# Designed miniproteins, single chains, continued (5): the designs that were tried, part 38

Each design is a single chain, and the fold is of that chain. pLDDT is the mean over its residues in the fold that is shown.

## One batch from the design tools (miniprotein)

Design m17303
Fold by ESMFold2-Fast:
Structure m17303 (fold): chain A 77 residues (1-77)
Amino acid sequence: MEEREDAILWTALNLLKAAIDTTIWLKPYMSEEEFKKELENLKKGVEGLATRARQMGREDLAAQAEKLRDEVSKLLE
C-alpha cells in the first residue's frame, strides 16, 4: 500500500512541475491576473504535496516540493 502511495506522490510532484513549466510558457497568452491565479493554485497543490510527503516520512519528496513552492513564490513577486 505504501509503494502505491509513493508512486502517487512522485507522479503528483512531476505533474506539478510540468504544470508550473506550462504556465510559465503560456504567460504571453494570459493576463497578469490569470497567470497569478494559476500559480497561486499550483502553489497550494505543492504545499499539500509537501505536507503529505512529510506525513509519509518522505522528507526527500517534501524537500523537493518545498523547493518548488519557493520557486513559485518568487514568480508571484
Scores: mean pLDDT 82

Design m17304
Fold by ESMFold2-Fast:
Structure m17304 (fold): chain A 87 residues (1-87)
Amino acid sequence: MKQLEEKFQKLLEEADAAAQAVADAYRAGDLEAAKEALKELEKKVKEIIEFIETAPYLPLSKEELEQLKKALEGAVEQGKEMVKKLE
């Protein structure tokens, strides 16, 4: 249980860092950096979703997990819109 929580938190931290990198690149007007950060964000979001679907137990309700999935997918869509605005 505790090891699964630690892995899950680390994945969330990595996804948050990638999302911040997209926002920072967008503010700097750096299209290539924004594209690279978006790819990392998409990769980390996929890893988190797979972890949620395959984990034997997480200390979150099914409703909380569904809300988290939607939030993560929303972050990717926001990143895609930022990249489009730089193109």
Scores: mean pLDDT 80

Design m17305
Fold by ESMFold2-Fast:
Structure m17305 (fold): chain A 66 residues (1-66)
Amino acid sequence: IREEAKQIKKVLEAAGKSREQIGRGLATYLLQRGVPKSEATKLVMELTGLSEEEARRLVEEAAERL
């Protein structure tokens, strides 16, 4: 999961996606893989450098779309 998330980040960065767009993509991926919201928030923060508030918002938005 963590290595797959790192690969997704690299692909989105190469495609010119913003940090927020990368965070959103990672949040969706992690939730689809069954990662709990709290752990998904921490991984998004760690991989993108977004604040806890920003990462938590993206994770909640992703959960609403699923």
Scores: mean pLDDT 80

Design m17306
Fold by ESMFold2-Fast:
Formats: sequence, C-alpha cells, structure tokens
Structure m17306 (fold): chain A 116 residues (1-116)
Amino acid sequence: SKEEKLRYIEENKEEIDAVSDEFIKNNLWRIVYERKVEYLPKIVELAEKNDFDDEYLRAAILLAQEINPDPSLDRYVAALIAGIELPKSVRYEALARVYEALGDTEKAKEFREKAK
C-alpha cells in the first residue's frame, strides 16, 4: 500500500542519507529499474541541486508512480523520454506532484507556487 511504502522510505532514511550523491548519479537508472523507492527523497533533492535536470526529474516521477500511481504524470515521462524541452514551470508542477506522492505537503505547496 502507499502507507507501507512511505513507512519503508522513513525506516530507510538514515541509511539512504549516508549514500553519496555520486553513487546515486552513477546508479540512477538501476535504482529506478529495481523500484527502490527509498531513494526517492534523495533523488528529488538531487533534482533540485541540478536545476531540475531531465534525468533526475524523470527518475523521480517514475519512482513516485511506484508509491502512488498517477496517470496524469505519464505525459511528463513521455515528454522527457522524447527529449521535449519542458519549461521550468512544468518541471515545478511535476516536482509538486512527486512531493504530494511522498506526503510532503509543504514542499508540494512550495513548488506549486513556484510554477505560477
């Protein structure tokens, strides 16, 4: 369930926080392929640090879908795979939805305001 996945993320937070940014960067698509949702909070943080880069944004959306399936996010994934340049406002909206999947309502609100 969503609640079980969110609990699993929280239970693994200290372990994942100890993982280097370089490890996540070098293993990003393996983490996504293996559906390791416990990495999602740190991947979202890396997306913010890297000016919402397409790879980090796509990885974050795909992992968020494992927690809370949202078909409305499929269009963002399709656009990123196709190499379509997404405006910054659209990237902020996608991140707001990822934070909503994580249950982080404060961060979701922050990015939704930035998307305006």
Scores: mean pLDDT 85

Design m17307
Fold by ESMFold2-Fast:
Structure m17307 (fold): chain A 103 residues (1-103)
Amino acid sequence: DPAVLAQLQAQLAQQQREAQRQAEDQRLRELAGVPVPQEVLDRRNLVALLMADLGVSREKAEEAVKQAIEYVKKNNKLAENVNGNEEAARMAEILRTAKEILK
């Protein structure tokens, strides 16, 4: 149905523009010397590792990391209040889950 396809394409284009705006806002904050939150740095590191290890696109790696974070949160297998060792274990579980999503 060409009308439905046109609407879906318009929605996708709008979502892509919103994502680009958010990325631009974050870049401007970094240029202004605002510290990047640790969660953002951790996600960037996971995305970079997935791109290097699996040869996937940045967009696919970002989506897989997002889904993996939600999956790990829902399963509550790691304490919400974590020390450095528990945080490393949480990041490893997120990376493993993201690799499974990308298979």
Scores: mean pLDDT 70

Design m17308
Fold by ESMFold2-Fast:
Structure m17308 (fold): chain A 98 residues (1-98)
Amino acid sequence: SALQMALDYADKLLERGEYDKAIEVLEKTLEIARSIGDKLGEARAHLRLGRAYMKKGEYDKAIEHFKRALELAREVGDSDLEAEAQRYLTEAENKKKE
């Protein structure tokens, strides 16, 4: 799907350290996911946005995105995504307190 291709592209941008470009792609992906009611796609976009902000040291923004990814993962019943979002949330909260 177009949404999956956008998420895959964002993953490549994150791997390359192109965090601002990844955020731009992911914000557009999030808008599309919301417009079509794709809660799983919305959760996946929020998880990646959190990771991008964490790599930039913007821990407050990372925390907000990971919290939203966790809520959405629980709503759709994706236990793997829930566990991943919880791990990143804990990491971002610990980094903020340092």
Scores: mean pLDDT 91

Design m17309
Fold by ESMFold2-Fast:
Structure m17309 (fold): chain A 93 residues (1-93)
Amino acid sequence: LSPQGLADLRASLPRTIAAAEELLQKAEDYLKKGTKENLIKASRLAVAALITAVGGEYLAWLTGDPEALAKMRELRDRALTLINKIDEKLQKL
């Protein structure tokens, strides 16, 4: 990767964090509604947040941003916790 390419990727990390946080918040909102349709929507959003956080974790590591790396790991763990909680509720329906 070029130095400019690495700088551009690092500069994108706050937006990637915000995107993952927004996806998690929407997933939590759908989870609270508790219908099968809303739980399916919550699951899709939580999986999207997980993919975003995992990708962001790799980019944060690659660009040498330890603060973003820690935040992406937190968001990944939060997404995994939400996916498990949604799956438990879907199994009870």
Scores: mean pLDDT 89

Design m17310
Fold by ESMFold2-Fast:
Structure m17310 (fold): chain A 71 residues (1-71)
Amino acid sequence: SEEEKQREALRKFLKELEEIDKKLKEGHTLAEIYEEKFGKKVRKLPSEEELENTKKSLPKIIEQLKKILEE
């Protein structure tokens, strides 16, 4: 069904976010992670403040997606 396809896409997205969170905790930058995963250089890099906000928000987003997938 369409809902099953959406859940599968969300599971893949969740795994990508968890991998990004892990790499950020290991000291990698968002630009390095993006280039490694997608082979494409980022034209616009986030500010240091935006990057810190992302690090703080990412675990919360991951938990929210996990809850959606469990329902």
Scores: mean pLDDT 71

Design m17311
Fold by ESMFold2-Fast:
Structure m17311 (fold): chain A 61 residues (1-61)
Amino acid sequence: SDINELRLAIENKDIKKVNIYLEKIQNGELKLTKKQARELGDLALEKELYGYALAFWLLAK
């Protein structure tokens, strides 16, 4: 699934792939629940991707 591929991209710090999925979210092609957005932000924080952590947490509002 797109969400699992996004998780793997964050875990691998594949920034190019993370950006592709963020564009899909912005275009409405990928919809996140508030819980999924928060979990992805927390994962990005664990990987020290601070800007991405904030971006995902803002989607959880």
Scores: mean pLDDT 86

Design m17312
Fold by ESMFold2-Fast:
Structure m17312 (fold): chain A 111 residues (1-111)
Amino acid sequence: DELNELLRKLSEEIGEILEKLPDMDAEQQEQALEELLEKIKEFEKETKDKELAEMIRRAIRLYVEAVRARQAGDEARLRAIVEEAKRLLEEAVKKGDVITAAIAEAVIELA
């Protein structure tokens, strides 16, 4: 299934970048976010699944914000992001969106 291959490849590429994000400075994090958003844009073009692409974009933005909050020692901001990630995780699980679910779980683990 070509869709399953595209999903697997996207998941792997996202995972590799997100794993390195906590060790990046702010400039590197901006570049990584731009790279991730471009990958999702191409995935959206190939699949024509705008809803899935938007869910994944939401999860990635939450992860980047959570990493930044943790690096800044902003416990209140990190807590708010984790609560939003918990809601996104419930939505992703309900929709069978394994990529968004995995990223949302990673956000929760940053707390």
Scores: mean pLDDT 86

Design m17313
Fold by ESMFold2-Fast:
Structure m17313 (fold): chain A 58 residues (1-58)
Amino acid sequence: SAMEESRRVAREVGRELLEVVDKELEEERQELLEAGEEELVENSTDSELAARALRKRL
């Protein structure tokens, strides 16, 4: 049904968006670790790391 398909698409898009955010966060974390910034990674919140990753895209 159209309602079932709409819900499936919404869930799929939501899952993909979360996966993209998680991937960006993980990539930023890895870049900081490779740069020797382990203490920055450990002391930063997920929001701060996500904001840092997003700034690279803007």
Scores: mean pLDDT 72

Design m17314
Fold by ESMFold2-Fast:
Structure m17314 (fold): chain A 120 residues (1-120)
Amino acid sequence: SAEEKIEKNIELLREFINDIIKNEKIKKIVLEMLEKIEEIVKQIKNPELAELVLRITYQTIILISQLEKYSPELQKQALEEAEKSLKEEFEEIEPSMSPEEAELYRRIIEILIKTLKEIV
């Protein structure tokens, strides 16, 4: 089922976080992010939107794993570019979504941005 596919993908993301994020404090923050994402994505009835949410979550986890190798200046730049990219992508797709879908997706983006800001 679509729900089982979402649960399996969340479990794979949890395993991925544990494998690629070496810093225990950052790992805890990112795992807490994933729990919040899971609660919202389970409310998304549109499977294409749910897959998009999981994809941007995966991309954000990869970015976080790379930030550990960056200078403070590059970390700040990467965060500003990520925040801009997430907001611009939302503005482009929002007209194709229902108001309910747009609100759920907006909450996802807010969680991702907040997590990135907590890590710097």
Scores: mean pLDDT 87

Design m17315
Fold by ESMFold2-Fast:
Structure m17315 (fold): chain A 95 residues (1-95)
Amino acid sequence: MMETVRKIVFDLSKIIIDNDVRTLEELREVLKQQGRELLAELVENIEREDWEGAAESMRKYAKEKGWEGADEIGVEDAKRVREVLLQILEGQRAR
């Protein structure tokens, strides 16, 4: 996983853990409540399986953060983010 994608996963993971989030729907609602519009858009696109939309949301977020490699983020990175988020959420439900 490229460093920029890993940083996006880290930011989402912190929100999941800090807010005891257990589903993608709960994650989206928490992100909206916190004014984290681009991350909420990313999660919404993941829920819809809109991988082009998810990748675009990831690129916008990385650019907003000033991170390198934003334009290299693609559909496969968005799918990988979904896989990691589902693993984290499953861990939250098991604990």
Scores: mean pLDDT 87

Design m17316
Fold by ESMFold2-Fast:
Structure m17316 (fold): chain A 70 residues (1-70)
Amino acid sequence: MAQQKAWLEQVKKEIDDMTLRQLAVKTSSVGILLAEAQWQGDTEMAQLYRDTLELLKKKIDELEKEEEEK
């Protein structure tokens, strides 16, 4: 639990400086890791990757709305 929170805080700080393309690439990489964790039955790591993907999705949605107004 505490380790996951620290990880998500670090990812959120990193995401703040990322471009849409960098976010898309990171989403793809994390998606692959999630699929592997699910296939191996690593529920704890799978949940961490799912939380990371939700965070990335929120940031992408935010930036896409900004781009649509330009």
Scores: mean pLDDT 77

Design m17317
Fold by ESMFold2-Fast:
Structure m17317 (fold): chain A 75 residues (1-75)
Amino acid sequence: MPSDEEIRLAMAEVAVAVFLATIDTEKFKKSNKEEELKILDKIEEEAKSVIKAYPKEAERLIKELDELKKKIKEL
């Protein structure tokens, strides 16, 4: 059954998927890297908040966020 935690996880996954799908390297090159990293840190905290209920999905989301953070840091 859908729970509040499942809904929060789904919303976080959608946010990350949209972020990854619409990421413009030119946009991120012009934006403040520190500000983008802070946004990703907040999404990671949301993923960590559901890790007990949905460990596999949360771990995957955290891994995707880590890869995105690494890409931004290398810009």
Scores: mean pLDDT 70

Design m17318
Fold by ESMFold2-Fast:
Structure m17318 (fold): chain A 85 residues (1-85)
Amino acid sequence: SKEEELRKKLAEFEKKLIDEIQTLYDNLVAEMKKLAEESKKARKEDPEKARQIVKQGIDLWNEFQKKVEEMLAEYEKKRKEFEKE
């Protein structure tokens, strides 16, 4: 039935979305870990540089959150489009 095809398409779209968010999260964690090590080294020699690295980490987190919000909004739009068919 058309309803079964719609459910399959939505499930595939949800799986792709989850995979993309997971990839973004894994990349964020890897970058955050690098910044944490750089901040730890910089703190002994240049406390101002250490503070700048912490700010970079906050910016990366904020960019990640905005990207996830955009992806969720696109998902909601696509879900509504699928429901009309």
Scores: mean pLDDT 82

Design m17319
Fold by ESMFold2-Fast:
Structure m17319 (fold): chain A 60 residues (1-60)
Amino acid sequence: NEYTEKAVKYFEEVKEKAKNPKAKELAKVAAESAKDSPPLSEEQFKEMKENLEKEIKELE
């Protein structure tokens, strides 16, 4: 599924670029969730990205 692949790649990149260890953990969990999910829709991928970004911002 195109969106599942995009989600996993995106979250793994966020994990690699993240400076905060908690942000790395959140991105890792997001990537694992995307891998374990049924095929993601575009909307589900967008929601996952928004949730991760919000959680990371709260760590600042």
Scores: mean pLDDT 79

Design m17320
Fold by ESMFold2-Fast:
Structure m17320 (fold): chain A 86 residues (1-86)
Amino acid sequence: SLPELTKEELKEFRDRVIARLEEEFPEHQEAIDRVKAVLDKAIEEGKTLFEVLSELADVAMELPPELRDRILRIFGEVVRELIKKK
């Protein structure tokens, strides 16, 4: 099962994900803004990591498969980095 993240860990997740998306996909600002909106709302509402990843997967599913796979990989890498710190 996925561990629960604190509000501060969710903020770190947001900041790392958005920084990587802006570096790798600067031309896809609409997609980045959607990811940011999901993360900002999840932080405000105290959503679980599972709920956050589910909503992010829904956003990714609207993107071309090639871009989707890379974005999902970024989400997984950032989650793994945060879990290693616990």
Scores: mean pLDDT 80

Design m17321
Fold by ESMFold2-Fast:
Structure m17321 (fold): chain A 98 residues (1-98)
Amino acid sequence: AREAIERGIELGRRVRERLLEMGVSRDMAALAAFAAMVAAMRIPPASPEEVAEAVRDAVLSFSRKLAEKEGSEEILKEGEEYAEKAREAALEAAREAE
């Protein structure tokens, strides 16, 4: 249990740092980091590909809900771009953690 928590926290930290360096907003970087952390805490642990997809899905789900609330299709387009950046950052970080 403790090792799974420590693994999740470390992966989340790495994903957040990478996204902030890429110019992604603090809020989106935090959302992506949280999704990566939760995926990495699974027993058995998620594969790098599963971590990447979990991060992508979290960013897309948030962007869709925000777009529905604001009535803006531009938010969906920006969300797709952020989701792809978050997926790539999470995939790279998870592969380096193996």
Scores: mean pLDDT 79

Design m17322
Fold by ESMFold2-Fast:
Structure m17322 (fold): chain A 59 residues (1-59)
Amino acid sequence: SEAEIREVERRFGRSVLRFIASLLLQGNLDEAERLMKEYGIPRSVVEAVAEEIKKKIKG
């Protein structure tokens, strides 16, 4: 959810979340999953941010 995304951004910083999301968009799933586990970030949050980035690039 949006509240979960904001909480993760507050704890780990927007740059870290966007970096992991960019790895998903690049198809680097192994590295993205490793970082999600290391930082304890839910996959749903990273996927939501990746979708937002994708929409901004496509628009």
Scores: mean pLDDT 76

Design m17323
Fold by ESMFold2-Fast:
Structure m17323 (fold): chain A 78 residues (1-78)
Amino acid sequence: SKEVEEKVKEALAEVQALVAEALAARAAGDLETARAHLERAREVLLELKEFLENSEDKDEEIIKATEKAIEEVEELIA
């Protein structure tokens, strides 16, 4: 559906921006800012996963990709 496509696009764009900002902050030695951006990225992905799981237009592949993205962000936070 258009709503699912829009939500996925918006969430992924926000996550990509947050991860890029986190990596830049980490490279600059600002670990607190890096962690904050990564925690926000994780929150966006968790919200996306919940939205997708509750959607009538549920796509298991997109859900699995979102779960993998959550794991990758959690690894960066750890």
Scores: mean pLDDT 85

Design m17324
Fold by ESMFold2-Fast:
Structure m17324 (fold): chain A 57 residues (1-57)
Amino acid sequence: MSAEEAARKGAEGGAAAGKAGLGADYGSQLIFVEAETAGGPEAGRRAGEEARRAALA
């Protein structure tokens, strides 16, 4: 998975986690771990950052 794809997926997942009431920190950690496993450390970092931002929006 590319870092850009990870960022997009992170934003989508973060928005969904926020709507579900999971909270930004919890949701972003789960998305970070999944993206890191699929695309490496940079993918995880990008996905986690975008997930937290989207969850707080």
Scores: mean pLDDT 69

Design m17325
Fold by ESMFold2-Fast:
Structure m17325 (fold): chain A 68 residues (1-68)
Amino acid sequence: MTPVEQMEELSKEALEKVEAGEPIEKVLEDMSRRMQEILAQAKTPEERSQVIKIAGETVDKIMELLDK
């Protein structure tokens, strides 16, 4: 599994946890920790950029869920 694919799965898991009522602070903390592990495995600046982009989009989606 590529770093990008790992981040996509982590994103989906984080969103599911927030929707299931897990505390957002805990979900974001776990996501941040696991994202750092994924970034450590990224081989190119392009892969690293894509992981960071997916993470940012996930945070935005979580914030949208809180605004509803």
Scores: mean pLDDT 81

Design m17326
Fold by ESMFold2-Fast:
Structure m17326 (fold): chain A 67 residues (1-67)
Amino acid sequence: LREAVATILDPDASLEDIVAAAEVLSKAGYEETAAGLIVVHHGKEMLEQVREATSSEALKAAMDKLL
């Protein structure tokens, strides 16, 4: 979990890295935290890209609350 949070907080993280990190957080029940960290640190455009790329329905639902 610490590594997943660190990946999302990295301003140079790729879309693939952010999706993988967000999915790790979502599996641990932190999907709303993952969505919030992405929008705060990378903006809504990145949140939309992660939503489209992820297969996690829980993560998509959390992201939809912020879009």
Scores: mean pLDDT 81

Design m17327
Fold by ESMFold2-Fast:
Structure m17327 (fold): chain A 89 residues (1-89)
Amino acid sequence: DFENELTKIVLELLEMLKSGNNNKEEFEKLVEEAEKQARKVEPTLDEKEKEIVEEQAKKLVEEEKIPRDVARNLVILRITIIKLEEKKE
């Protein structure tokens, strides 16, 4: 299930960022996987969703001190998860 896979990546990455437990190898693998999935789904976002990505990514950088690229990819995946959940028929 694509939605569950994206949700797992987002939750695991956010947990590592919040816990301060830096298993560098696992963190780098999650960042790479998040970037890979974000690149696949970013073209499906409309202009309004892209504006939300930039606004929410900026907030994560300023408030949570998350690197900009990681923050942007997390928001892209989060929006995609919401869209996939809404599309369930």
Scores: mean pLDDT 79

Design m17328
Fold by ESMFold2-Fast:
Structure m17328 (fold): chain A 65 residues (1-65)
Amino acid sequence: SKEEREKILKEIGDKIAGMGIGLHLALEHGEEVTEEEVREEVRRLGLGEEGVEAGLKALRGYLES
């Protein structure tokens, strides 16, 4: 349905945006950036839980590299 498609598109958009925020903070601040700062920034921008999870995954992946 249209409603299901719109929900999926929003979740995908939130994930992409959240990932970008996590990577941006990691690249700008390195090891100084915390998971809490990523959560705060993603939530400040009104992104859903999918965005928060994507941002944290991106930060963790960068720091583990």
Scores: mean pLDDT 82

Design m17329
Fold by ESMFold2-Fast:
Structure m17329 (fold): chain A 99 residues (1-99)
Amino acid sequence: KLEEEKKRAEELKKKNITDPFSSDPEKRYNYTTRVVAVAIRAVGALFMASKEEIEQALEDAKRALEWSKDDPQTVALLERLIKDLEEALKNGVKEDPLA
């Protein structure tokens, strides 16, 4: 049954592919790079106030949420980005708060 424990350890590493604490540094790097790209796109879309950019960023963020659902910190970040993107899409980007 030690052989089954080794197989379980490999499956656990596969599960951790969506976690920045993954024991595989390349998987963790790829995950982090994807999350960073999604976050940059979301912020850029919000700044540009482009409906098309916001819709694409929203789709990317929702996909990243599926990948990161076992990581509560990244889930919280992505949920906040999704909320901001949905509000921008529904209400238009908030008019300049200094206007």
Scores: mean pLDDT 65

Design m17330
Fold by ESMFold2-Fast:
Structure m17330 (fold): chain A 74 residues (1-74)
Amino acid sequence: GAMEDAEKALELAKEALKLAEEGKVEESQRLLNYAQDLTVRALARARTEEERELALKAGELGKQASDVLHKNLE
């Protein structure tokens, strides 16, 4: 469900950010892509404020990971 997708997205986004900071670009990008997909699905299916807030938090961390990855790819 939306809550499970949001929780998993948050977990994957945190790991992607850590890997991006360590310079593990390919591994981080794979996790980030999956986290972003789960975040989008969670937001689309969210029926409660709790589900939306968790998905938004996952999206915020995913953006941070993406910013780090962009710098490493350039």
Scores: mean pLDDT 81

Design m17331
Fold by ESMFold2-Fast:
Structure m17331 (fold): chain A 106 residues (1-106)
Amino acid sequence: FRDLLDEYSSDSEKAKKINNLLKEAQELIEEAEKLVKKGTEKDLKEAIKLAQEAIDKLEEVDKLIDEALKSGTLSDTAYRIIKRAVDSLKKKAEEIKKQAEEQLKK
């Protein structure tokens, strides 16, 4: 995945934007997961916020890859690989958000 996106990123501005958004979303998810493990009320509230920001960035990636596919700047194979990664990251972010919300109830 990383190598495929890196090759694509060398060729266009849109690929660079997609790569940056995916990297930012991954970093937000990792930070949110760490905050959930710390378990303070402030950390859990921040984790929910960061997980939502990650979801928003991943939705922007979905839009950009749809546009890139339509314009022919992204191959069908690359689109499917990126789409699966985006869907996986969205599920992880939503799970982290749910875990933080459940811990806040206790």
Scores: mean pLDDT 80

Design m17332
Fold by ESMFold2-Fast:
Parts: sequence; structure tokens; C-alpha cells
Structure m17332 (fold): chain A 68 residues (1-68)
Amino acid sequence: KMKELIEFVREKGKKLGLSEEEIELAVQIFAISLLNPEMAEEYLSQMPKEIQEKIREVVEEGVKYAKE
């Protein structure tokens, strides 16, 4: 279940052109978002602007997939 969600997030990040390190950050932020959305937003705000939009999209899709 969690592994399936992580793989989903990794695949989405790869399709958006994120590097392996950026994909790992997206996975971490996604996991935090499931437990504490406020903390996830704090970590996301520390990322470069260019990466923030891509990571936000990946996290939003991941959360939607987990909920529905």
C-alpha cells in the first residue's frame, strides 16, 4: 500500500522531469503531507521556486490517489 503510493509519486516525478534527488524529496514531502499537511507545506516552501510547482503537483496527485 505505502510502497504502491511511493512508486506512484516516483513515476509522476520522473514524468515531470524531476531528478532522482528531487523525486526523493517529493516522496518525503508526500509522506509528511499524509500525516501533517502544515509541516509538508513548510518543507515545500524551502525548495527552489522552479521545483516547488512540480513537487506540489506530484504531491497533490499522490494525495488524491491515496484518498480516492
Scores: mean pLDDT 79

Design m17333
Fold by ESMFold2-Fast:
Structure m17333 (fold): chain A 66 residues (1-66)
Amino acid sequence: MKAEEARRRLEEEIRRAPPEEQPYWRQLQERLRNQLGEVYEMFEEDPEEARKVLEQALEALRQQAA
């Protein structure tokens, strides 16, 4: 249940992201597949902070891709 909620919220963030950012969000989603419970707890406690943490991870993925 919690993992399903986290997956849905992450999917919503991906859909709201610009098209050029979506591949990086998809890669982040795959990496977080085994940590969805923790992601759900982050969004439950502070959605804005959770999103900032995910954006930092996303930036790290972009740096690795460059």
Scores: mean pLDDT 72

Design m17334
Fold by ESMFold2-Fast:
Structure m17334 (fold): chain A 57 residues (1-57)
Amino acid sequence: MLTELGTKASLETQPFGTELSQQAKAAGLESADDRGQALTPVVKKTNELFEKLEKEA
């Protein structure tokens, strides 16, 4: 069972829960890469996604 705070936040985005879930997964990869940055090819791909996410936001 997740925390109430997390559940309430998810409920607010219920209308686009599915689409947001996909975007969140992409952002998750970003965060991992942003911290590691050990894999140059992966970092480059992730950075490109990050740029697209910012423009989309």
Scores: mean pLDDT 54

Design m17335
Fold by ESMFold2-Fast:
Structure m17335 (fold): chain A 98 residues (1-98)
Amino acid sequence: MKEELLERIRKIIAEWEELVKNRDKLTPEQFREKLDELHRELARIGYEYDPEGVEARVAAIKARKPLTPEELEQVRESVGTQIALDFLIEEEEKRKKL
């Protein structure tokens, strides 16, 4: 399970790097659409990996200020993406220490 999630994150990061390298080959609109798709996939992985952590971070943000439904969706996506990236970083750091 963790290995499958980690592999999925690595594949998305590779696609992100390829997208950035080929930015000049895409229109600004095409680039944004593909970037948004990759961010949504990372957010889904973050939520799958640590759903309680996502909801806890979202709840903490909501406690600091009221959010519109649109802002709430953006916050959930951002938090999910951060949790997926945090997971990748933690696993890479574990490998580096060994």
Scores: mean pLDDT 80

Design m17336
Fold by ESMFold2-Fast:
Parts: C-alpha cells; structure tokens; sequence
Structure m17336 (fold): chain A 79 residues (1-79)
C-alpha cells in the first residue's frame, strides 16, 4: 500500500546515499562493506514486496555499486 511504498522509497534513498559513499571511497574493504549494505537494502525491498519499479531502481543501484567496486580494485591493482 501507500505506507509500504513510502518506506520502500526511504530505503531506496538510503541505498543511493550508500552508492555515493562507495563511489567516493578509496579503500576496497570500506567499498566492499558498503556494497554489502546496499545488497541488504535490496533484500529487504524484495522481502516486503516493494513495487517492481522500485526493485528495478534498487537493482540498478546494486549494479552501479558492483561496477564502482570493480573499478576501484582495478585502480588500486595498477598503482
């Protein structure tokens, strides 16, 4: 319902803030922990049957986080 949607949108906003922190991180361990937190947010959205469009946005955030972590690992490996 509307209350579930509002809670899902708040959870999605938190995931977006975590993605921003991950993109600003220069530490692989910190980035891996943040990725884990984003993954947990997606798991909660699935657990309480969030609307499909919010699930799609959360999955996009997780994918962007995974790509950002891979780029960070590549950058550190090439230092």
Amino acid sequence: GAETKAFAEKLLKQAKELLEKLKQSSNVLEAEIILGMISLHLAFLKLFDAPDHLLEEAEKILKEAEEALEKLKEKIENE
Scores: mean pLDDT 84

Design m17337
Fold by ESMFold2-Fast:
Structure m17337 (fold): chain A 71 residues (1-71)
Amino acid sequence: SMAENKQKVEEAIKTAEALSKRVSPETAAEVLKTSLMKVEGVGPEEAEEIARLVKEGNFDEALKKALEAVE
């Protein structure tokens, strides 16, 4: 469902933010891209753009784009 997909992308972004602070932005972006591509409605181009935003530290915009992709 759309609600389930929204929860999945929110959790993926939350996990990526934690990984970015604890490991590296590069590792967080790689893990996030893989996780997002498993969510229905998120294509490879959307996943790449969202991962790029996380790598740049722009978590608010990353979450916004992830939610838009599953709506």
Scores: mean pLDDT 83

